Designed miniproteins, single chains. Designs and how they scored, part 111

Each design is a single chain, and the fold is of that chain. pLDDT is the mean over its residues in the fold that is shown.

## One batch from the design tools (miniprotein)

Design m3851
Fold by ESMFold2-Fast:
Structure m3851 (fold): chain A 93 residues (1-93)
Amino acid sequence: MKEKLEEAIATLYELWEQETNPELRLALSQAASSIEQAKYYYYVKKNPELAIEHLERAIEALREALELETNPEHREKLREVIETLRELIEELK
């Protein structure tokens, strides 16, 4: 789980560096921040319920990013991150 969350954050920051749309960049940074909060609540605070809440917020931000994204390769990476976070939410329940 930790490795998948770290890979998701890394992917979002790679996309953030390549994007010029400020709304898309904001959505990507909000998603990355929410994943960092989920890591903190799960590993430090031992609160899986709050970790799930923050992962769900990350998915919402990523869906906004996907609506703004026109690059098909970047859209596929966003879909992969969303699916990874959905799988992790099911593992935490």
Scores: mean pLDDT 88

Design m3852
Fold by ESMFold2-Fast:
Structure m3852 (fold): chain A 67 residues (1-67)
Amino acid sequence: SMDVKQKILQLTKQMFVIMADIVEYQINSRKSKDPKQKAQNQKQIQKLKKQHKEIQDQINKIEEQAK
């Protein structure tokens, strides 16, 4: 349905934003010489990866329910 397609589109846009944030934290981690800053950036990357997976799981569930 069109409503299902629109919801998947919105979730997909959220995933792209999260991926952009992950890249930014990865770049900042490589530039930092401070071990505390590197550890903080790594924690943020792990949190964002978990959020990305949760959105992917939501998309997969919606697609299965739409069959």
Scores: mean pLDDT 85

Design m3853
Fold by ESMFold2-Fast:
Structure m3853 (fold): chain A 55 residues (1-55)
Amino acid sequence: DAELKADGAGAAASNGDAAGAAREAERHYGQPVLAKELAERGDAKGAGELALKGG
């Protein structure tokens, strides 16, 4: 799952899609509060890194 998770989050982060990256992080962590916070800040890179570390 880590490889599939990294692919989704990394692609969203590289596109500057903070909401997409945060959704991937939420799907894999089940932590909507943190995913929402990253999306609200427009932090696509942070959301992508979160998804990678949790896998």
Scores: mean pLDDT 58

Design m3854
Fold by ESMFold2-Fast:
Structure m3854 (fold): chain A 103 residues (1-103)
Amino acid sequence: MSLEEIEERLRELIREAEERLEKSGAPEKDKGAARSVIETAAREALDAIRMYFDGLITPEQVRLIMERVEAAIEEQSKQLPEELQKILREFMERLRRLVEEAL
């Protein structure tokens, strides 16, 4: 998989997650917070993949970064309604799969 293909798939994952947030009954403030969580996780995942493609880090190091990202995002999402926590959990699972396919 090329970096361009990963970036395209990542944009699709973000779009799908944002669509689910918009369809939720949660308050707009909570949806905004969830969007911030998605954007942060996506940015950190893409940065790790770019470093891997540049030969700066190993697959094992990418996995350690992703575990740290997931733990941080899980903690941030605890303040959000359960419906949004589920959307973020499903987004993180799909993001993790995309990262593993890139390695």
Scores: mean pLDDT 87

Design m3855
Fold by ESMFold2-Fast:
Structure m3855 (fold): chain A 77 residues (1-77)
Amino acid sequence: QPSVSQQADALLAQIDALIAQLEAGKISVEQAQQQLNQILDQWNSIASQLTREQQKRLTVAFLRFVGALVQAEIDAR
């Protein structure tokens, strides 16, 4: 029985892991986008139960992911 906060923390950790895999070249841009969409679907299922602070943490993680994604695409060209 993980709490909603524990579920949010686990999803944020999954985003951090995707960023690390992208930066290491271990996952493709396409695979990272697909996995992020699955994480965001899970986040949206609990979003109404989350604090404003937890929502801000997702926004920061998402912006970091977008930055890593753009860099990976530049490096592939």
Scores: mean pLDDT 83

Design m3856
Fold by ESMFold2-Fast:
Structure m3856 (fold): chain A 78 residues (1-78)
Amino acid sequence: MEELKAAVEAQAAAWEAALIAAGADPELARRFTAGVREAALAALEALAAGRREEAERIDRRALEELRPLFEELMAQIA
């Protein structure tokens, strides 16, 4: 679990750096990747507790809530 959490943190940092390198606003990139990271970690905690349906719900909610930030990021780097 700890190793997987570390992998999520590392991946989020890599995504943030890639978005900034592509021309995204650093603050927007940070907010988006922080949201993705938080949702992924929450889903992992739910899965570790055996609450698969809760993990699926967290993932779906995160997709809906982060969509506006994602659209703004895509507009900046397109």
Scores: mean pLDDT 82

Design m3857
Fold by ESMFold2-Fast:
Structure m3857 (fold): chain A 87 residues (1-87)
Amino acid sequence: MAEKEAEEALAKAKEAEARAKEYEELGRQSTPEEGGGYRMLATLYKTASENYRQAAELMKKDEEKAKISRGGGESAIQAAENFEKSL
């Protein structure tokens, strides 16, 4: 069960990392003024990826800390999705 939760966290980290790279590239192709939104989205998805990777690692050692890191990842994804709707 903990193994499945760690696997799910790693999958979400990989998805967030892919989206971060996608937005990072869009921001790079845009002017500083136009790319501001894309750079913010890249940062939010990168933060989500880092939090989910920490959650997966902590699942082996500290289940409570893993839940906190997972919550941080979920919050970052939610912030990114809300920002995307504003574009």
Scores: mean pLDDT 81

Design m3858
Fold by ESMFold2-Fast:
Structure m3858 (fold): chain A 85 residues (1-85)
Amino acid sequence: SKEAKIEELRKEGIAAYEAGDEEKRREYVEKLAELTYPELLAAARAEAERNGDQAALARLDELAGMSPREALRYRAEEAQRVVAE
């Protein structure tokens, strides 16, 4: 299932981080971001609309205009911040 794949990628990313393998950790984070990006974008947009957050909506529109690689890099960086905490 998609949920099982997401969970496995999270575990692999955490394991790579704990092992100090920055290159492998980055690869798993990027794969996770690619797999989850459409759902994260949709969820973020729905929340921004619910909260009337015009700045967030503008940012999401910018992400929609980015190349897939640029959008994935942005998502990977956000995921790295969450994992690093």
Scores: mean pLDDT 70

Design m3859
Fold by ESMFold2-Fast:
Structure m3859 (fold): chain A 73 residues (1-73)
Amino acid sequence: SEGLEKAARRWAERMKPVLEQQIALYEKHPDDPEAQKRLEKLREMLRLADENPVEFMKKVTEEIKKNVEKSKQ
């Protein structure tokens, strides 16, 4: 659907600066293994947002669903 693709791209473009801000924050902690794991994940998400906005949106919604299900259990 063209509507879905357009919505996904607009949402991904809005999320890019948020992801870039988080990346910059974690880049300041190169000797923290937890920060480095989050940095790698954020960089992968940023790449996906650029290369495939629809899959990026799907991945984020799946993570939200898992978090909601866990919080209700």
Scores: mean pLDDT 78

Design m3860
Fold by ESMFold2-Fast:
Structure m3860 (fold): chain A 109 residues (1-109)
Amino acid sequence: SDREAQKLLAEGNKYFDEGMKYFDKGDYDKAIEYFEKAIELYEKAAAIDPKALLNLGNAYGNLGEAYEKQGDYKKAAVAYRKAAEAYRKAGDYRRAEFYEERAKEAEEK
């Protein structure tokens, strides 16, 4: 299972890196597509190894930012709350609180 989690994490990281490249270029539609692919792999990895919850939180956080760049504040808020949940499960309460606040700010827009 550790080998399986590592393979899922490595594949998820490849999609996450592609998502970041498209995000940096301002192609938020492709960034979202690649972040969603990374999230699917990180969710499978986190089911095996809880350490992958940090990767899951990062991917949901960046998904939320991509939705904000498109003006989709409702989808951004949902993604930020999922980032907060992943960070809370990982024991990263500071980043969990940060993304809960970002979700509230997105809902007020």
Scores: mean pLDDT 92

Design m3861
Fold by ESMFold2-Fast:
Structure m3861 (fold): chain A 82 residues (1-82)
Amino acid sequence: SHMARQRSIEVAREIGREMNERLTKAEEEGNKLADEYLKKHPKVTKEQIEEIRKELIEKGYDVATIAAVTERLLQKLKEQEK
């Protein structure tokens, strides 16, 4: 029926919006965690990046948050090698 189809479309849009909001928040949290780590550790190594990644996994952080932290720290590592 038309009503059932319209409801399904509305639900799909709401789920998409909530998913995007969750991903944005996870990325923002990851960037904040990376910035705080870099304030304490102005130089990073590949080993330290892997260690912090494991620590975040053990603490139960979201995969998107962990990915954001890892990417930001890897960018810092590349800047140090230039």
Scores: mean pLDDT 79

Design m3862
Fold by ESMFold2-Fast:
Structure m3862 (fold): chain A 69 residues (1-69)
Amino acid sequence: DDIAAALKAMQQHAQEGQAQIEAAKEEGRKLGEEVDKELAEKRMGEKIGAIVQQTQDTGKRLMDEIARL
């Protein structure tokens, strides 16, 4: 059904976003240990911010579609 498909897509996208955030944090942690913690934290924050914005935008759009059904 359409609602179940939309919910699954939203959950999958949210989980993918979380996985990307986790990977970015791990990458930033390693980079911080090797070169520059402040620079690594800033870059990691930028990556996380972009992923969060993309995930929120997709989630809102999917919820709007569900509400319209």
Scores: mean pLDDT 73

Design m3863
Fold by ESMFold2-Fast:
Structure m3863 (fold): chain A 96 residues (1-96)
Amino acid sequence: SEKEVVKLQVQLLMHKIALGGTRVVLESMARKSEDPELKAELNELAGEVDEVIRDMDREYAETDLSNPQEIRDLIEKTHERMEPLVRRENELMARR
């Protein structure tokens, strides 16, 4: 339905905003870190999150936004790409 498509488009946009927020947080933590190895790993992880954002943006341009299944597939694919990065973020946060 048209209502379902709009809800999924909003959900997709909220996921993009959350990814951008994660990148900014990682970059901020890197700037504040006095441990050069932790700083390097935080910057590397921020770069990997940025790659996920670029992949999502590219695939968004190719997605039929009138097809709710294609929107769901993009959300799921982006979530799967982020799972290992979220685990790495939690590991790096524990090292502070």
Scores: mean pLDDT 86

Design m3864
Fold by ESMFold2-Fast:
Structure m3864 (fold): chain A 85 residues (1-85)
Amino acid sequence: SAEVQAKLEELDALFQEAKKALEAKDEKKAKEIIEKILEIAKSTDDPLVKEAALRALKEIKKAAEHYGLPEVVELAEKKIEELEK
């Protein structure tokens, strides 16, 4: 659906913004983006949106580990667990 496609495009845009925030070591912005990704994932029961959000959060976690941002790693892990149950 057009709504699902729009959510997938928004998730990709947020993921690109998260990569920039992590590179800049902007923990506040990275955490805000993680929360927005979770909000989109929870806004629909569509499994494609949930899977895209999970992939984005897992990649954000890996990048946060690489940049040495433990609070961002912890937040991303918590949100991954919340979506996977």
Scores: mean pLDDT 88

Design m3865
Fold by ESMFold2-Fast:
Structure m3865 (fold): chain A 68 residues (1-68)
Amino acid sequence: GSKEELERLAEELRRLLLEQGVSQAVADGAARAVLDYLTVEEAKEVLDLVRAGASPEEVDRAILRAML
């Protein structure tokens, strides 16, 4: 279901951030925020930003905006 897809997207975000050298604490926090507060569509948009080379700060701001 959508929740299982959201969990997969959150884990993918966590993995991508870790691969980019982001700390485990920050990557875990971002993944948790996506899982707890974002829709599948919003999570996909955040992942697209990471794949486009957005900074961890830009990714964090995108997550915070999506939560509003």
Scores: mean pLDDT 83

Design m3866
Fold by ESMFold2-Fast:
Structure m3866 (fold): chain A 103 residues (1-103)
Amino acid sequence: SLSSASTEELKQAFELLEKNGIIKILGVEETEDSTIFEFYDNVLKKYGKLTITKSGELKLEIYSENNELIGVYTEDSPDEEKRNYALSLKNALKLLIEKIRKE
């Protein structure tokens, strides 16, 4: 579960994505209740801001090249496509965390 993931494990998962050329990490912010990653997606050619709460909830904000908000993706999104994308991203991060833990 993402709720059991540490900030360090989340950072390592994002660094693994960067090493594989999938994203470029632009910033990382840790708050009391969340970890926030700002990145460029090399596949989608878009800017992203991913917020992961300590309870394991996920929010993805996608921005255009002109810094305009294109979409917000959460597990609670009323849009089925956005909801499914958020769930898929959450599952991908869980698998990366499990891989890191099997060192």
Scores: mean pLDDT 82

Design m3867
Fold by ESMFold2-Fast:
Structure m3867 (fold): chain A 76 residues (1-76)
Amino acid sequence: SEEEIEALIEEVLEEVERLLRRLAERGVSASDIEAALRSLLELFEKWAKENGWPQSKIDEALKRMEEIGKRILAEL
């Protein structure tokens, strides 16, 4: 179960980076990329809570998703 959670976190992080980079490459504004990231964070947190994830793992995943978003926005 913990291994499944870690694997899911890595998959989610890869997909988030892929999506945000694709939006940036298509010339989507920084504000709209920020809005997309916010929506992804909210959706993920809700889903993870509904699936009984430990709060520590939810917080870790959210922080790592925010980090990816900040790095992509800094490259614009």
Scores: mean pLDDT 87

Design m3868
Fold by ESMFold2-Fast:
Structure m3868 (fold): chain A 73 residues (1-73)
Amino acid sequence: HMTELERLRKEAEEIISKVKDPELQKQLKAQFDTLLSTLEDIRENGTEEQYQKALELARKALEAMKKRVDEEN
């Protein structure tokens, strides 16, 4: 679980670092900081099923972020 969370954080950082628009970069960073905090809370206090579903949603958010960055650049 911790390994997957750290991987998501690293992937998000890499995508955000490629953003040329500083306002978009700030917005995406804030969105992912919130998602990662939610994942951490679910990992500690939720069930395994809730954590796995949250990871899936985070992956979908990461893919949407990639697409948005591609569209803005």
Scores: mean pLDDT 77

Design m3869
Fold by ESMFold2-Fast:
Structure m3869 (fold): chain A 87 residues (1-87)
Amino acid sequence: MSEEERIEHVRRVGEESEDPLVRLAAEMLVEALKYKDEEVIRLLEGAFALAYAGQHELARRLIERAIEKAKKNPELYEKLKRIVEET
């Protein structure tokens, strides 16, 4: 699957989900994919999968870890922080 196809797939699953945490994780993952930060991407992929499986507490912990790791990229960090605060 191309990077663009993966971004579109995650965005669509997030938009179609009734679960706010799945929507949040999907939106954050789409942004991380644009910045190509592999560590942040892996954490948010895990958060997205766990949220989709209903494991909300574990998903939130991975989201928090992803935000902390994103601090090394101020632009990505600011965007992820904004998504969390607006959702």
Scores: mean pLDDT 82

Design m3870
Fold by ESMFold2-Fast:
Structure m3870 (fold): chain A 94 residues (1-94)
Amino acid sequence: SEAQEEIEELLEEMARKVRRLAAAHGPEAVATALEIERLLGEVVKLIRENAPVEEIKKKLDEIVELARRRGLPEEMLEVIERTVREIEKLLEEG
């Protein structure tokens, strides 16, 4: 699906940006970024398995909640929250 390919590209871009930003903020941010990358891998798996949209959204919400709970820097939170919103929009349109 074209929407699936676009979502997977957004997930990969988010992972790259989060990793880059985390490196500037120190080891706690890096550790959280690695945990986010693991959860992003789970989102990719759900998408490839044609999981219900509600299940995919729940996993995306888990990523946002983790980032907020760990107190990630504002620039990292903004990247995560903006990308999740874009993905959720694509899921609703597909």
Scores: mean pLDDT 86

Design m3871
Fold by ESMFold2-Fast:
Structure m3871 (fold): chain A 71 residues (1-71)
Amino acid sequence: MELVEKGEQAAKLAVLHALSGDLAAAEAARREMERYYEQAIAASKDEATRKEIREMMEKELAAYDAAVAAG
């Protein structure tokens, strides 16, 4: 599985756990998401690709923060 795909899956799990009130599982999934995206950024050789992945991570973090606030 692609690192970005793993990051997206972890992001979805983080949101679901946050909405269910399992903040410990949500935080663990959020950290997994950040780890996968950071690895994808490190593996990317050009700045344009790194910028795109950073923007994806920022969007996923915003969704996670909104889910935590809603739960």
Scores: mean pLDDT 83

Design m3872
Fold by ESMFold2-Fast:
Structure m3872 (fold): chain A 70 residues (1-70)
Amino acid sequence: ASAEEAYARGKELYAQGRYEEAAAEFRRAVDLDPSFEEAEMALAWLLTSELGRVDEAQALGREVRARVPE
């Protein structure tokens, strides 16, 4: 499965209010393509605004920067 497919599934789950499952699909998209900024931003927003997992959002940012350096 592609990062784009995981991102699309995450958006469908988010629209259904299934935030935990949406986060899992956005995480899968980031894992498949850590340069996929839209998926990273969607996951970070969901973790902070809907799920209250600020520490996970901060860890996500560090993980992505480590995998996609300048």
Scores: mean pLDDT 80

Design m3873
Fold by ESMFold2-Fast:
Structure m3873 (fold): chain A 80 residues (1-80)
Amino acid sequence: SPEEKAQKILEEFKKKVDELIERVKTASPEQVAELRRELKTIYEKVLNELSKLPKELQDKVMEEFRKYAEKAVEAFDKAM
């Protein structure tokens, strides 16, 4: 179902973000720059996948996606 697809996309995104947040805590400045690039690539891929969902479902999942994206930015800002 579209709802199941949306949930899987969000779960995968959250797992990747949590992994990057863990890695950034012990990263050097150069490694943080590399991890930011990786995070940007993940954001772009997830946004593209979410954009393929029905509009109503897309609007609902975008809120959770945005909150998790903001969590990642906050964690990276604390590391730099």
Scores: mean pLDDT 81

Design m3874
Fold by ESMFold2-Fast:
Structure m3874 (fold): chain A 76 residues (1-76)
Amino acid sequence: MRAEAEARAQRILEELKPVVEELKKNPKLYEELKAKYGAAFAEAIANDDVEAAIRIYAEAFKRPDLVPELLALARA
């Protein structure tokens, strides 16, 4: 269970990091994510605030249990 939860957290973090980088180069993707997750997520992405983006993602998908593991991976 623990190893599987860590693997899922790592995959979500890997998806979020390249998205932040792509959004800096593609304003259309930024607008799509803004519409899907709201202004708070768009603001977090614009500021490269991966921690805030992770929290918004976890809230949107009802996975607040992943936040501590995702934050640990983001800070590594």
Scores: mean pLDDT 59

Design m3875
Fold by ESMFold2-Fast:
Structure m3875 (fold): chain A 71 residues (1-71)
Amino acid sequence: PEITVTLSNGTKVTLRLPEVLSRVQALALLHELEPFVDPAAVAAAREEVLRHDTLTTEEFLAILRRHGIIR
């Protein structure tokens, strides 16, 4: 599904997320967001993603919100 999220800086981005993300897919999406957000927040989110083999879209978005990457 396509989901529009608001980044911490107020920028809106549309993410193409499958229902379940692999670790590789989740890390690739974090890398795409790096230029727009605090590098420390991305590093913390990456550490959490690395603890999962797969993530649902909801779990991934929860990680992004928890670390202040999205609103």
Scores: mean pLDDT 82

Design m3876
Fold by ESMFold2-Fast:
Structure m3876 (fold): chain A 100 residues (1-100)
Amino acid sequence: AQIQRLTLDVPAGGSRSASISFRVSAAGNYRINIHIRALSGDVQIDVNVNGNSASLNVADGQSGTISIDVNAAAGSIINIDITVRNLSDQPSRVQITISI
């Protein structure tokens, strides 16, 4: 299993984006789990994985998980785009863990 971790500092009322790519060596079905923890502030998170989109609202101090299944060919790249919008009047910090 491959794991990527990142932290996003999102300005009050603003947004931040991140893009991550995974190369897969074997053909198969992959479940991408995107675990999101709002360390501060209320956030909305939008995720796109190879054209498959999902969104989640996460309240201050809470966490949630988005799971997306993709079928990938050997040697292909899975692209993950994440946008976090801060719904709070203060800067927010979000931790994201992506696992395959």
Scores: mean pLDDT 88

Design m3877
Fold by ESMFold2-Fast:
Structure m3877 (fold): chain A 55 residues (1-55)
Amino acid sequence: KEDTEKFLKLIDEVNKQAQDHEENLLAEGSSPAQAQLEARKYKMELMKQLLEELS
């Protein structure tokens, strides 16, 4: 299936979006600890949405 390579790219995009979100929070004046926590929550939400779309 072509799906495996596509799925890996989606995982990479989720990781990139979580990192970008953390950087945006830091730029907005959030503490590193707060930015990391919020980025983890965002990543988990993206992963949940991805799993729901694939089910």
Scores: mean pLDDT 79

Design m3878
Fold by ESMFold2-Fast:
Structure m3878 (fold): chain A 93 residues (1-93)
Amino acid sequence: LSPEMEREIAISMAIMALTVAKLAVSKDPSEENAEKLREMGERIQALLGEVLSPEVAEKVRELVLKAAEYAKQGDSEKAVELLQEAIDLIAEA
């Protein structure tokens, strides 16, 4: 696979995962969904760190972890907003 193709696949996978997580948190900002979001942030950083700059991968992780904190507090609106910011950042990269 070309580096461009590997990058496109990783970006698509990350955006899809975050979109599914955004929908889940929007419906149920439970501690269980917050923990899944925390785990997802770690996996996305590992995935994106191979194809995007470390700074972008780290910023995405920070946004996802912050969204998990708001979801744990029951603030689904802020959690969804932060997840959308992470999606937009990945799409712009």
Scores: mean pLDDT 84

Design m3879
Fold by ESMFold2-Fast:
Structure m3879 (fold): chain A 77 residues (1-77)
Amino acid sequence: MLSDGQILTAASIRLAGEVFDARLKGVKEEDLEKIIEIANRGFEEIKKLIDEGASKEEVWKIEDETLREIRKVIEKG
């Protein structure tokens, strides 16, 4: 069973990876700033859910929704 710290670390790595991938794809700085803001909001929400004892399924749903929002910005640019 993964600890709360391991779940939070995994989510952080996943979100940071999407930001890094966007930069590698040459996304404009203004769109990159939006992606970073979306990632930060998603991470804070995941952290709050973990602190409140939410299920892994709830955490994964927010992670997935955050990743979809990031990809919408990339697809628009």
Scores: mean pLDDT 77

Design m3880
Fold by ESMFold2-Fast:
Structure m3880 (fold): chain A 85 residues (1-85)
Amino acid sequence: SEEELRAAAERVAEEDTAILAKQLEAEGLSKEEAELIASSIIRPAAEAMMRAMLEKTPVSHEEVVLAGIEEGLKKAEEKLKEIEA
């Protein structure tokens, strides 16, 4: 059902956010910064996925997620440069 799909998508988004935040924290970001960056990536990707499903547009969930990850990696790179400088 659509409700089951939405619930599954939300759960995956929560899990992915937690995993990414933990990885960013291991790379030297603070817990707060890691959580903010991870949320900033995963939430827009999840929203875009849900919107595409509702509009019946053919979209790759992988491509949407990868675009969000790419943006977050750029933010992580900027933070690492600040630490090294």
Scores: mean pLDDT 69

Design m3881
Fold by ESMFold2-Fast:
Structure m3881 (fold): chain A 60 residues (1-60)
Amino acid sequence: PLPSDSEVAYTLGRMLVGFGGKEAVPFAVKTLVKNGYVEEAKRVAKDYGVDASEAIKEAE
């Protein structure tokens, strides 16, 4: 993916968490990982203080 796509994916991930609260972090992370945005998924989880490691493994 292009860098611009990565930043859009990160922003969308943060919006998902914004709508659903911290409970939505695993869903946002899995959605990003399934679309190839693993680093963006890690970034979103870190921003909200949630461990992304297990959600990333589950999304593969």
Scores: mean pLDDT 76

Design m3882
Fold by ESMFold2-Fast:
Structure m3882 (fold): chain A 99 residues (1-99)
Amino acid sequence: STAEERAKKALEEAKKKSEELAKALEALEKLKKLIKEGAPAEEIAEELKKLIDYAIKLGLEDAKYFKTEEGKEEAIKEVEESDLPEEVKERLIEAIKMI
């Protein structure tokens, strides 16, 4: 391929990754807001699924692990061992189980 074709492809890939990063950050901010406002576990799970999918598209391998039963069990344990209020822990654990 020509240098121009390679540069165009690299810019298109960078744009796509930039768009996925923007969506990941938006999903993260929405997730934080839902948790703070005491939203139902179903709504938290929806935004968490979106965040994980965007993280996978960005090449974050750890995000794929979160979709496994082992990864979910580790995430639940981290929530249980955290200093978060009990009501927040219960909603987050329920949301993780929905993934």
Scores: mean pLDDT 82

Design m3883
Fold by ESMFold2-Fast:
Structure m3883 (fold): chain A 85 residues (1-85)
Amino acid sequence: EENDIKFLEELIKAVKEAPLGTRLGDIIWEVAEKLGLKYEDLKVVPPALVFLLYSVYNISPFAPLTEELKKKVIEALEYLLKRLK
């Protein structure tokens, strides 16, 4: 839970700071790697987060970030963060 909260908070920051055209999936994996997170450390592991964003929010991990997609991703991640509390 604490690790999941930290992961989502750092991911939200990374998405906000990412240049347009950056692929969402690359950001997700880079944040997980930077934080040294392992599967056992997270309830919402990166593959599960990718699946959730794709299946529920229709956000592809291969989509390049536009201004509109950044907003949509940030809103989805902030919603998930609230639900982990």
Scores: mean pLDDT 75

Design m3884
Fold by ESMFold2-Fast:
Formats: structure tokens, C-alpha cells, sequence
Structure m3884 (fold): chain A 81 residues (1-81)
């Protein structure tokens, strides 16, 4: 796997963890917060995949950083729930 492929995979895995937290937030009654996380993950992963297809490492790295920030936000929401 090349460096871009690894970065995309890491971004997709990070997004998947955020979706798992969103699922748990829905079960805890925080449906609106969960839906916002799901939408942000969907948009972020679409942008990451587009950056990978274009060979744009900087754009993909920005989406990876956004994925990490979103996961941190999701974890904080879960902690407060």
C-alpha cells in the first residue's frame, strides 16, 4: 500500500469509529447530535476519497486531520452523555 492509500485507510477507519460513537449516542437519546456526526463523516469521507483519486496528499491530509478532530468531538459528546 502506498502512503496515500494508508492515509485514506486511516481516515476511513477514524470515520468508522465516529460512526460507532454516533450509533451509541442515538441509543442514549442524543439523536440530533448523532445525525450531525453522521453527516460530517459522510461529507469528510467523500472529500477524502476525492482527494485520493486526484492524488492530492495535502487535501487528503486535511481530511484526515478533520476526521481526527471529529472523532475527538464525538468522544467528548459521548463523555457528556
Amino acid sequence: MDALGRLLLETEITGAFSLMIAWLLKKLGHEEEAEKIEEEVRELLAAARAAYAAGDEEALRRQHERAEELLKEAQEKLKEA
Scores: mean pLDDT 86

Design m3885
Fold by ESMFold2-Fast:
Parts: C-alpha cells; sequence; structure tokens
Structure m3885 (fold): chain A 70 residues (1-70)
C-alpha cells in the first residue's frame, strides 16, 4: 500500500540521517516535517522515490562538508 511505502521511506530517511551524524532530536523533527509533507501532497510512489534520492544527495553533500571540517 502507499501507506506502507511512506513508512519504508521514513525509515530509510532516518537511517540516512543517522549515518550522516545528525542529532536524534533534529532527525525526529525532520521526519515529522517529511511525514506531514508526504501526507499533505498525496504523493505517488515514484514521487516519494524522487524525494528519497534528493535527500540522499543532500546528505552526501552534508557528509562531504563535515569531513572537510573534521
Amino acid sequence: SKEKYKEEFLEKARALMREVGLPDEEIDALLRSLKRQLDKKNMTKEEIDEVLEGLERALAFYRERRAALA
């Protein structure tokens, strides 16, 4: 179902954010925001996949920035 797909998306997003080293409090806030957006926009599975790909790219960029400062 689309609901199950959204749940899987949010779990993947959580794992990616944790891998990048975001604090749990920020992860929880971002996931709440993402869930609200998914529910509000009534997105297709393909659109949800595009959002996940965008998030992966954004987190990769953040990881590179963090590595440069560490």
Scores: mean pLDDT 76

